# Designed miniproteins, single chains, continued (3), part 61

Each design is a single chain, and the fold is of that chain. pLDDT is the mean over its residues in the fold that is shown.

## One batch from the design tools (miniprotein)

Design m10101
Fold by ESMFold2-Fast:
Structure m10101 (fold): chain A 70 residues (1-70)
Amino acid sequence: SKHILDTANRVLELIEQEKFEAAGELLATLPKEDQDRVLLVLLVEILTSEKREELLAKYMKFLAVTKLDL
């Protein structure tokens, strides 16, 4: 959905800037089911990115800081 994609893009921007707490707060505005959908979309966007290695490392730091499950 557009809402999930828009949220995933905003979360990715915050993760790129290493604003992990802000990214986690934005994600937490969504129901748990939608959070899981955003995380999946975000992971797909990272894995298909030219910056895959850099973004994946930042994504893993984000998950560790926010204590989110994969």
Scores: mean pLDDT 83

Design m10102
Fold by ESMFold2-Fast:
Structure m10102 (fold): chain A 94 residues (1-94)
Amino acid sequence: SLAEEFVAILERVYEEFLAENPDLAPETREALDRLLEVMKRQITTPGYNPDLEAEMAEIAAKLEALGPEAVAAGKAFMGRVEEALAAYLAENGL
């Protein structure tokens, strides 16, 4: 299914991102680990889920509290996910 394929893409992109960013602060990595888990649950959970939206908002606030480098890391990871998903959709004619 598309959901299973998107989850696989998320996990691969995150592993690649961590390999490219070995110097991430432990607190930033913790926040990104949580971001990955919430994104995977959003993909596999049908419809509106206010608990997952609240967790996403909490993670965003945590990254902002950690500082601009943490925010930049979060944006960079999300950008890599968007690029990988767009490539997957293009390759599959979607």
Scores: mean pLDDT 85

Design m10103
Fold by ESMFold2-Fast:
Structure m10103 (fold): chain A 80 residues (1-80)
Amino acid sequence: GLYVGVITVEKDGKKSKATLGRPLSDEEIDEIAKRLAEGEDVEVPGALPVEEISHQTGLLVQRLVEDYGMKILSVEFKEV
């Protein structure tokens, strides 16, 4: 099946969520991480095989933790 990745994060008491359905460029990952750090929910439409969604969510999680100091509350892969 095809999946979307859902990442829920927290920074400064604000919770936000990203839904990822396609491969992201480095610039898109940085923009999404910045929006999440500001408490904005982000949705990137599409669906990918679970191995590809796992890779894309991993890239965003790394950016959120290492560059933005965000707390990761959950990472989920949802079949569509």
Scores: mean pLDDT 86

Design m10104
Fold by ESMFold2-Fast:
Structure m10104 (fold): chain A 87 residues (1-87)
Amino acid sequence: SLVEEGEKLKKDGIENGAQALTDMAMAGGSEQSREDLFNGAKIVAINIGNGIGSPNYPTSEEGKAIYEKVKKTYKEAEKLIKKGLEE
């Protein structure tokens, strides 16, 4: 169903966003483990998708690009879910 497709897109978007944020932090020389970074980044990606502002969001151009991609994916997922519910 479109609802299931949207739910999957939302989940995959969060995980992909968290991975990209983790890769950015590792490239930036973070001393945290990859696992700890990923778990924190997953929470950040969920908050980004839900439109929740945070002073801890990435401020670099690379981080902002990841932020915008997560927001876009979430909006597309919400459109699919809404369309599925309208059938």
Scores: mean pLDDT 75

Design m10105
Fold by ESMFold2-Fast:
Structure m10105 (fold): chain A 66 residues (1-66)
Amino acid sequence: EEEKADELYQRAVDALDAGRWDEAKRLGIEAVKLDPDNATKVTALALIAVARGHGDVAREIIQAAK
């Protein structure tokens, strides 16, 4: 479970770095759903998205963590 969530988090970060915003959002949401208690990774993904100018992606990821 955690291993799968970690893989999805890494893929989401890679997608953000590559400019694939829709894929990053989908992967980030899936990762959060598998490991919703991992506040550190959720926060890190959201901050990366905001820093790249995509607050909408950050909001969706944070909402999925609930």
Scores: mean pLDDT 74

Design m10106
Fold by ESMFold2-Fast:
Structure m10106 (fold): chain A 91 residues (1-91)
Amino acid sequence: SKEEKLLELLKRIAEIIRKVIETLPEDSPYAKQLKRLLEELEEAIKNKDIEEALRVAGKAMMLMKMDERVPEEDREKLEELGAEITKILSE
């Protein structure tokens, strides 16, 4: 279903956010902000609250897209996942 496809893409976004957090200094304000967003995203995914998960994922992706501390490869993957989500929502 469209819902199952969206949840899978949201899970992949959460994996990338987690990976990026692990590369940052533990006391980084940016890492703390991403960790809070990741916790909110994972909770929304667990509850299958797609609307909330999309909202939180969108916030995290916007913050990460503009930050040089996020590896280019991970920024590119987030852009691709965002495009896939937009395509599904437009169907």
Scores: mean pLDDT 87

Design m10107
Fold by ESMFold2-Fast:
Structure m10107 (fold): chain A 62 residues (1-62)
Amino acid sequence: ADAARTAALAEIGRLYERAQKEGWSVEEVQAELDRIRARYPEIASVTVREEDGKIVVEVELA
């Protein structure tokens, strides 16, 4: 359980770093997070927004 949560968060973290570096849109980040969520049932929800040109991701774990 803990290992799966750690893996899910690590994958989200890598996506977040890439999205910020490559200037992804909120819609692009949301689509990729939805794919991660489909593979990790430990993720209850994800919300993506943009603040001052920075992508912000909020994650709720099950």
Scores: mean pLDDT 78

Design m10108
Fold by ESMFold2-Fast:
Structure m10108 (fold): chain A 60 residues (1-60)
Amino acid sequence: MKEDLEKMRKTVEETRARIDKEIAAETDPNKQAFLREVLEGIELIADYMIKLGEEELKRK
C-alpha cells in the first residue's frame, strides 16, 4: 500500500514534468491555458487520492 502511494506520487511528478514541457513549448495561448487547467486538475485529484490512501492505511 505505501509502495502504491509512492508509485502514484512518482506518476504525478512525471505527468507534471511532461505537461510543464508542453506548456513551455506551446505557442497557442488558449492551449497553454487549457494545459495549465489540466495540470491544476491533476494536482487536485492526486492530493485527494493520496489523502484517501493515507486514511485507508490508518484504518488497518
Scores: mean pLDDT 76

Design m10109
Fold by ESMFold2-Fast:
Structure m10109 (fold): chain A 119 residues (1-119)
Amino acid sequence: SIDLSKLTPEQRGLLFLNYLAQSPISAQEIINSKDLKAVAKELRDYILANETPEPVDEEELEKYLSPHLVEFFKRLKELDPELYERLMTRLSKLSPEVRIFLSSLFRQEDFDALLELLK
């Protein structure tokens, strides 16, 4: 029911993060938020509290990710290594089909906006 084409890159980036977080925050709350930086912090804190990092075969995982998503995780590793490790763990639990689908749904602008919100 959500038309992603009508959303800002910031909203789209946070919806991506929320999907990986499996947080109780609804997509509608993200879309309606007047403080997207506060939402980014809440999602980060939720992921850090609810995911234990596990060893991940990063090379195998990257085979099923778009170049934009690979670049996002490379930059996230430098910006926030604790969040990076937990998100890689969450991605590893998704099927290859879901990783391909996420890679096709989100664009470079969405990931660039998300990185800015996470600073």
Scores: mean pLDDT 86

Design m10110
Fold by ESMFold2-Fast:
Structure m10110 (fold): chain A 95 residues (1-95)
Amino acid sequence: MSDREKALDLAQQVLDYIRRFLPDDQKSIQAAQNLIALLQDPSATVDQIEQAMQQLIDTYIDALKERNVPQSLIDLEFTTLTLTRQTIVDLLRKS
């Protein structure tokens, strides 16, 4: 499995997680789909993918805040997604 395929698999896992946890949050689902589309595009830069991942994180965290999710859970989700973003960027930069 290539590093780009591993990054794509991680992005797909994030999309599946959002669909299960916040199935009505179309903004986060669309942001995750945009990230997947960029990862499938060979012309997309690492910077574009990093920005798309950051947009996904910001959108998802805002959705959690709007739904009055406890701050401790929001902090955990933010940490997990930030680590996932770093992993995706690291995988792409090794290629």
Scores: mean pLDDT 86

Design m10111
Fold by ESMFold2-Fast:
Structure m10111 (fold): chain A 69 residues (1-69)
Amino acid sequence: MDSLQQRAQQVAQQTGLSFQQALQIVQEAEEVAGRVAAEHRDTLSPEQLRDLAERVFQQTLQQLVQQAQ
């Protein structure tokens, strides 16, 4: 199963949002995290890029959840 679908299910359960709303939020947060990581590809190690992507993902997800509630 796609990791996005698993994360979306967790977000829906934790926030009370519909699965469709949670999936949209998770996908948007992952796209933002991916773009930020890509901007730092030449300056950060692979491990640092993974850490950065996860932090940006969590921050963006929190902001989008707050807007949806």
Scores: mean pLDDT 81

Design m10112
Fold by ESMFold2-Fast:
Structure m10112 (fold): chain A 93 residues (1-93)
Amino acid sequence: LEKYYQNGVKYAKSLSDEEVESFVKSFIEAVENNVLTEVPHILTALGILNELIKQNKVPDELKNKIVTALEPFTKHSNPVISTRAKEVLALLS
């Protein structure tokens, strides 16, 4: 499972500013529509978000929407997901 998170981190480093905005909007939409359900996909997305936030690449206007989208994952039954989601959320505090 950790490999999916780390692959997300690596992928995030290759993204252009336009691709970053597109990814963040797609992540928010996927969570709002309840389509981000697979553990590997969730972990990859969390890895991408972690790296983008650490690099200060996430637009300020989208940060509050990311906080809202991350909340369900902080309570996820899979402890790898809940731990990683809490870590990402802490970066936005």
Scores: mean pLDDT 85

Design m10113
Fold by ESMFold2-Fast:
Structure m10113 (fold): chain A 71 residues (1-71)
Amino acid sequence: MTVEEAAKEISKKTGLSFEEAKKILEGAIALLQSGVFSEEQIIELIMKNAGLSREDARFVLDKAKEILASQ
């Protein structure tokens, strides 16, 4: 899965613009790659920064994990 494909899915699910969805997704990828934050901490950061529900924030995290698994 590409960043572009995941950002489109996030945009459709959350109602965020494609550009905002892409920024939040890239942020989630960077947090996962840092290895410093737990999944729960990343979800809380996405909720706070993007104004998303917990369900939508988890959806973003799951897409970020799929991208990293495909590298």
Scores: mean pLDDT 86

Design m10114
Fold by ESMFold2-Fast:
Structure m10114 (fold): chain A 83 residues (1-83)
Amino acid sequence: DAIERGVRAVEEAARLLERAGLTDLAQQMRTEGLVAARQGRLEALADAAEMAADILESRGKTEEAERLRRIARELRELAEEVK
């Protein structure tokens, strides 16, 4: 189920953001992001994950940024299954 996989990807992104110190973005992912995932808005979530990755990279969190970009790619692939 693409929606269930999308929800798991968003939960993973939230944990990563929390560990990286972006606690406000992590909370948005756990609240608004999970609602969006259940509604199939996975492409918008992929865009949000890419923006968060850019923030992490600018702060020297290159490994976390790379992980978040992989999550964004997964969300974008899942969005094609929901369309």
Scores: mean pLDDT 83

Design m10115
Fold by ESMFold2-Fast:
Structure m10115 (fold): chain A 64 residues (1-64)
Amino acid sequence: MSVDQLIEQYLEAVRNGDLKSAEVLEAQLEQYVEQGKLSRSAYNRVVARATAIAIRNIGDQLDA
């Protein structure tokens, strides 16, 4: 699986509230950082986007 495909799957899992799949995919992204296939800064940007999605989903749920 390419890094781009892994990132897309991770963000999709977060968007869908699939926290178990998101955790597994995040661990795979961390492994890619360790292997030098993904920079730490790129990883941090992906996690920041995932956090923003999760916060939005929680906010929408609380405001409902």
Scores: mean pLDDT 78

Design m10116
Fold by ESMFold2-Fast:
Structure m10116 (fold): chain A 63 residues (1-63)
Amino acid sequence: MSELFRKAAESTDPLEQAELLKEAIKKRYEEVKKTNPSLESYFKDKYEAELKAIDEEIERLKK
C-alpha cells in the first residue's frame, strides 16, 4: 500500500497516478476488512465513493 502511494507521487503521468491510487485504495480496504472487520461497514461507503471518484477520473484522463 505505502509502496503504491510512493509510486503514484513519483509518477508524472496523471493516468498512471490515478491507476496507482485506485490500487492503493483497494489494498487499503482489503487490509481494513482483514484487521478490523467491525469497521468494514463504516469504511465501505467511503471506499465505494473513493473508488467511483477515481474510476471517473481515470475515464476522464483516457478521453
Scores: mean pLDDT 75

Design m10117
Fold by ESMFold2-Fast:
Structure m10117 (fold): chain A 78 residues (1-78)
Amino acid sequence: MVKVILKIPEEQFEEKKEEVKKMIDETNKAAEEAYGLKLEVAPETEVTGSAEAAGAVAAIALEEAYKAGIELEVEFEK
């Protein structure tokens, strides 16, 4: 199993709380439907799944962060 960790700067989390929530909600729509995974709305949030699921979560979150102007850091842990 692979853990994917999504990190949002605390300043951006507080200032762009609605955009962060939208980003996580959009990521959750895809992740929950395909893999049964759900991220919490937090400046640091994580899920554990298959390598495929972890990669998909990261890809969607990065796309949504880019659209919203959020600086997202993604880490993978085994």
Scores: mean pLDDT 82

Design m10118
Fold by ESMFold2-Fast:
Structure m10118 (fold): chain A 64 residues (1-64)
Amino acid sequence: MLEVGDVVRLTPNVKDPSLRGAIGVVVEIIEGEETLYKVRLFEDPDREVWVKPEEVESLGIKVE
């Protein structure tokens, strides 16, 4: 399971094709009907996206 600070890649399963393969860092995690990860993109640090567990993969790197 991902933690805040984990570096992730957005998988082809994301609904927005422009986000597929994008790399970012998990900045927030919420649990509701399902777990959602807020990812800040390295290409655009001002852009944050909410993704599902199946839409991200860990790169095994942490920023903390």
Scores: mean pLDDT 78

Design m10119
Fold by ESMFold2-Fast:
Structure m10119 (fold): chain A 92 residues (1-92)
Amino acid sequence: DIKKIVEEVLKKVKEAKPKKVIIGVGYKTGDEKIKKKAEELAKAIEEALKKEFPDVEITVKLVPLESLKGIGLVVIADGETVYRKELSLEEV
């Protein structure tokens, strides 16, 4: 459920009051469906953060990783990890 994940990320970023946010989305290599879901998740989080926090610098990184079973999400606010989750394809 992308919508619930976006809400959790927004809450953590709001609590941190950062100047800069890095969104890292890792995905399993060799699966175009997982890659597409990772791109959809990254875009949903980026758009929500830009809307709620227009003065915050947002960087999105999509990273292919062999060690993941599905999708990994990390959100870094001013150098501090404020959110981290590993997601199955069914959760996105």
Scores: mean pLDDT 81

Design m10120
Fold by ESMFold2-Fast:
Structure m10120 (fold): chain A 75 residues (1-75)
Amino acid sequence: SGQALVDQFFAEIDTLVQQFKNGEISEKEALERMAALISEAKRALDQGLISEEQLKEFEEYVNKAVLEMSRLRLS
């Protein structure tokens, strides 16, 4: 279902944030992978697999993750 796909996208963002916090990936690598996930989510919307509301919620979640990573870098 579309919800299972959305849940997977959210889990992948959480994994990227955790990998960045652990020093396993750079901020640049995390941002590039997040951008790729947004592209996949937009493709899923175009294919009718997720709703516009689900895409918006995902993009808002990614924006919050990016802000958290930036805050951690400045600390």
Scores: mean pLDDT 86

Design m10121
Fold by ESMFold2-Fast:
Structure m10121 (fold): chain A 93 residues (1-93)
Amino acid sequence: SESAVEGLETAIEDLERFREELAEKVPPEVRRRALERLLGEARQLLESPVVEDPEVRELLLRLLELVVELAEEEGFPDLAEEARRLRAELEAL
């Protein structure tokens, strides 16, 4: 779970930095792929035993909230909906 915690913390920091500094310089298709990759990784974590760790759950919820916000800002409603769905599944555990 320590590896998962570190990975989630890094992903959150990278998204916050990306939102502030890089969004205007990176093509929309690259930004979309980055969000799709993060959602795929979030799904894998949610399906793994590591999600039983409360620290992993807290960080994963925060990551999914940031993905919703960024996907809505970028105009990717399908990715925002997927992130909200994963968040709901995580909260139901």
Scores: mean pLDDT 82

Design m10122
Fold by ESMFold2-Fast:
Structure m10122 (fold): chain A 80 residues (1-80)
Amino acid sequence: GSEIEEALKKLEEVLRNADEETREKILSALDKIIQGVIEKNEEMIKEGEKELIEALVEAGLSEEEARKIAEAIKKKLLEK
């Protein structure tokens, strides 16, 4: 699979296994990135990306894995 597909699959597994608080943090960060892309607000995208990485690390991922997921999501949203 593509790096994007693998990153999204990992995100799905994290969301499925995360507690409610961690899941809410991840979803909130994703929403901020999506909203930032829609509004073309680079600061909002950066803030959401930072929050997503922090939430994924709290969920048990390495910082490297969390950054790969954040980058894959950002690329997917900015591609179209």
Scores: mean pLDDT 82

Design m10123
Fold by ESMFold2-Fast:
Parts: C-alpha cells; structure tokens; sequence
Structure m10123 (fold): chain A 78 residues (1-78)
C-alpha cells in the first residue's frame, strides 16, 4: 500500500518533469485514492492530501516546479 503510493508519486513527478499534465494528474489521483484506503494516521493523511491538492493546483497553474516540491513533501510524510 505505502509502496504503491510512493510509486504513483514518483510517476507523477516524472510526468510533471516531462510537462505531461494529464499523466501527472492521473497518478496524483491514484495516490489520493490509495492514501484514503491506507492505514496511515489521520494526521498523516491530512498532511499528505493537502500537499497532493497543492500539487494539482500548481500543475493547473503551470507551476511544475511547485508541483514537484509538493509531491516531494507528500512522499517525505509517508
């Protein structure tokens, strides 16, 4: 479960680095779904989901650097 979340965050970062907005958002959505299904504490889930939300907002604004930063912060909390 945690390894699957990390895999999707890694693929989201790779897609963002390549400028592939749709693929990055797809992997973030999969990570979000897995976080909700995980045995992580509520506090960790809230922090991770907030960073994933900010990553999507940054991608939609064209700020790929900020998006990657938020994906890295989410991974560090796992």
Amino acid sequence: NIEEIKEHLKKAKEAAEAGDLLKAKEHIKKAVDLVFESDLSDEKKEKILEHLRKAVEALEAGDYEAAIKHLDEAEKIL
Scores: mean pLDDT 86

Design m10124
Fold by ESMFold2-Fast:
Structure m10124 (fold): chain A 60 residues (1-60)
Amino acid sequence: AADELARALREAGVTRARIYGPPGSDDVAAEGLTADGRPIRLVFASTPEQRARLEAELAR
């Protein structure tokens, strides 16, 4: 999931991309700047607990 999202964000022109995805999981979080310089944040999580974990990782 993380590797596929990294490729998609790169192809879309997102800069300063930071991506976190736990090994063996489809859960993923990403943040960066769009081509227009707007902040973007994506979180895909199967549970509220995993969402909180992903959001904490992006805040580091």
Scores: mean pLDDT 75

Design m10125
Fold by ESMFold2-Fast:
Structure m10125 (fold): chain A 92 residues (1-92)
Amino acid sequence: DARERAIEALELAAEAARAAAEGDWERALELEEEAAELVRRMIEAGHLEAARAVLEALAEAQEAAASAPSEEEAAARMAEVLRERAEELRAA
């Protein structure tokens, strides 16, 4: 199900942001690569609506982070947004 893949990608992105907030940048990069790979596979499979939802959530998370006073706080804000978007998709 494309929706389940979108939820998984958002959860991986949220975990990546959480790792970054904790200063674990290597783990954050690995998890970001996994999330990006899922989005790429969704696009290749023609699940464009699901992929768009993930990309819109990522853009929203980045906007929430833009005014943060530190990289750790920016990452924490991104994690919150991405977690909320994953929960919304699961509830729908």
Scores: mean pLDDT 86

Design m10126
Fold by ESMFold2-Fast:
Structure m10126 (fold): chain A 78 residues (1-78)
Amino acid sequence: YEELAQSLLGKTVEEATEILEKHGFKVTANGAKPEDLVSGAGVSQDADGTSVSIGLSTVNPKTGEFVGTLLATADVEP
């Protein structure tokens, strides 16, 4: 999942969402627009290993200013 998250850096929110959904993640956007760029990525997994979350920060492609976040979540079957 870390390689997946890092591969999203520099992609648009639209492209990142499509890639994440293809991998079975449910994506929620907070302030992010489809044309915004992914500037940061992080992965967290719960203590049971049954869920994975990928958090992405997004920036305006013209200014580089932080504009929003994406949260992608997936349940991992045991």
Scores: mean pLDDT 78

Design m10127
Fold by ESMFold2-Fast:
Structure m10127 (fold): chain A 95 residues (1-95)
Amino acid sequence: MPVYLTAGEAAATFVAFIYEKQGLDLEENKPVLSVDSRSIRGLIINLYGEVLNEKQFRDFLRIYGKSVGLTDEDIEELLALSREEKQALRDKFLK
């Protein structure tokens, strides 16, 4: 089956998008998750395994993205990004 995102890609995309929306101010957003891509990758693997389909990534963003201050509009913005745009976002923040 074609892979939508690996757990690593999903984690890195999620963390990079939080950095984009929060201007790197992570101190106010200590609700549930360590906002490093390694910790988020471990969480994703435990919930979904090593690869995600689009629905699994959407479900993750709705549960955990809202816990770190993302709106429904932010989540749909992230999901609307192409694979190439998601990669560019990761490269911008997670060099």
Scores: mean pLDDT 72

Design m10128
Fold by ESMFold2-Fast:
Structure m10128 (fold): chain A 74 residues (1-74)
Amino acid sequence: VPPASDAQIDATSQQAYDQARQIALEAGLSDEQAEQVGQHAGDVARDALRQGSSPDAALHLGVSHGRRLVEELR
């Protein structure tokens, strides 16, 4: 499989950001903490895609790391 396109990397990292941020807000974290969680999830997904992960795997990894950060901030 060729590396993901820049557009696909941006789309997948944005999905990880949006999903993780929503999870953080639903967990009762502040807007600032939710932003941290979203950015962390997006960064993890972006790095995974750049390393050759599929979009689905990168999204799952990013959201998983976001959930870990939610637990650390609780």
Scores: mean pLDDT 84

Design m10129
Fold by ESMFold2-Fast:
Structure m10129 (fold): chain A 73 residues (1-73)
Amino acid sequence: AVADAFVKLGNESSNPEEKLNAYSQALKLDPSHKEAIEGLAKLAKEGNVEAEKALIEAYNLNPELVQQVLDKL
């Protein structure tokens, strides 16, 4: 799926901005994409404000899934 391709791009990048853009696009395409949520959660923990905003939107759509991801970090 296209969302999976964006997650792969984010995982393979070492650049935080590229990671953010890739994971954010994956989440826009699939709001329940667990790996995209994990990538954004890690960026948010590092102080990335845009990743934090994306996580809040994901939480509003599926709080159980987002909480599960955050509990493992």
Scores: mean pLDDT 81

Design m10130
Fold by ESMFold2-Fast:
Structure m10130 (fold): chain A 75 residues (1-75)
Amino acid sequence: TPEEEQARRELEELAEKVGMSPEERREMLEGFDVTMEGIRLVDAGQEYTPSPEELRKMRRGLALFREAGEKVLAA
């Protein structure tokens, strides 16, 4: 959706602002994309259980986002 595209752009800008590596940026965006797919499935009324791999990606992305947020708040 346009809102998801905007949020994804804002995450890319955040990653650049806090000096994330290209690898960390990729991992954060991958976690975001997996999370948004899960939300879309649930909103569509589908039963959804993330795989261990998907859950790991979601947790990694969230951890990187949290670290980036802490850097912004500390500055």
Scores: mean pLDDT 82

Design m10131
Fold by ESMFold2-Fast:
Structure m10131 (fold): chain A 83 residues (1-83)
Amino acid sequence: MLDEIKDGLEQVRKTAYEIGYKIGYEISKDEKIAEKSGEEAAKTVVETLVERVLVKKEPFPSNEELIELAREVAKKKALELLK
C-alpha cells in the first residue's frame, strides 16, 4: 500500500517535471531555467496531491487539473528567473 502510493507520487512528479521543463524552456530558451521550472512544477503538484488527497481526504484531482497546475507553476517560475 505505501509502496504503491510512493510509486504513484513518483510518476506524477516525473510527469509534472517534464511538463514544467518544456514550458520553462519555451519561455526562457535556457536549460537551467527550464530545469528549475520543472523542479518547481514537480514539487508543487506533489505537495498539492499530498495535501488534498492524503491529508484532507478530498477527491483525487483530474489529470487535466494537475497538468494545468504544472504549466501555471512552471510559467510563473520561468518568468521570475528571467528578471
Scores: mean pLDDT 80

Design m10132
Fold by ESMFold2-Fast:
Structure m10132 (fold): chain A 68 residues (1-68)
Amino acid sequence: MLKLSPEEVALLEEAAATTTNSALRALLERTLQLHKDGRLTEDDVTRAQAALYLEDPALAERFAALLA
């Protein structure tokens, strides 16, 4: 199981709060819920990264830098 840092959680919460894309918001909210439940997988993180790249490449790069 993956554990996100507080910085990664804050970035995903910011993205979910500011996005106008309802599908992205739902995906990010699900990713955050899986993290809270201790059920987050690498596939969940990969999907979140890919979705962020489609809407906001700059925000996706910030998230990728935190994961490195």
Scores: mean pLDDT 80

Design m10133
Fold by ESMFold2-Fast:
Structure m10133 (fold): chain A 65 residues (1-65)
Amino acid sequence: IEEEVKKVADYIKKNGIPTEEQRKKLLEEGVSEEVIRAVTFEYLNNNGKLTEETIKKAIERVKKE
């Protein structure tokens, strides 16, 4: 979970929000839909910035699922 969240966060920092095609590639690499959704949600709610705090919130969101 934490490693998956970091992987998606690093992706978004470099490339922005994943397209549908890029989401499918992340799923193929073993990242869950819940993780992609949680990181994207926190990114958008934090005005398009991924801070260490935002990443922690994404991890907490996934753990509550």
Scores: mean pLDDT 76

Design m10134
Fold by ESMFold2-Fast:
Structure m10134 (fold): chain A 88 residues (1-88)
Amino acid sequence: GSLSERELDIEVWEALALITVGIGKSIADKYNNEELKKLVDEFEKKAREIIEQMRNAKSDEEFERLKEQLTKLIKEYGKKADEVIKKN
């Protein structure tokens, strides 16, 4: 992919991660759920680390692998959040 395509892709994935964090924080704050808040904070940290690695990716293959990792992270933390909500 071109540099401009990669930069746009990174911006889109960062926006998706930030939207997910914003929604999660809003729900955690509304219900005063400390466990959910901790999950959202941990997700934000891990998502930012992957996004930073995407910015520094040396190949298209590495970049696509990191995008897959970010997608899996979103699904994993969505499942963890669902489990916390069901317990409380």
Scores: mean pLDDT 80

Design m10135
Fold by ESMFold2-Fast:
Structure m10135 (fold): chain A 82 residues (1-82)
Amino acid sequence: DKEIEELKKEVEEALKKAREMIVKEGKSAEEAIEILEKEGASKFSLFILRLHVRKGLTEEEVLELAKEEGVEEFIKKLLEEE
């Protein structure tokens, strides 16, 4: 599935950039997310980054966060599939 492969690459790239900003540049997780958002990171990548920062979220909390990022419809499909 080309769409899933492309999303996977976008998420991996965003996670790598966020990790470098936090570990190497001393930025907070929130600052890294804001910078990536300004650089044009996809709403889905930003959503996954927020999930990585907020460990232990329930399915309902994940959906609520997806609503805030505007990717609720896509996340609902992923949760229904697996």
Scores: mean pLDDT 68

Design m10136
Fold by ESMFold2-Fast:
Structure m10136 (fold): chain A 92 residues (1-92)
Amino acid sequence: MEEYFTEEEKKRAIAVLEEYAKKIGKTVEELAKKSDKEVAIEALKKGLSEGEVEMILAGLRLVRGEEKSKEEIEKIIKEAKEELEKEKEKEK
């Protein structure tokens, strides 16, 4: 089932994205130039929750003028976690 964000959820997503950008010393426009997976990996490395990362990715899609279903965003987060596990295997 494809679920899309409500207008209230979209406003929250933008707010969470702006807060994250401030926290890491970057602009929203700089984050929008990165892939969703790269942003998810960095946010997870910073200790952000999956729910916060979901909102950040939703906000980035809105800034780019694109719409993503919640399932697509969840898939990107899972792929980002897989990349982090592969990175850990190289830390010896």
Scores: mean pLDDT 75

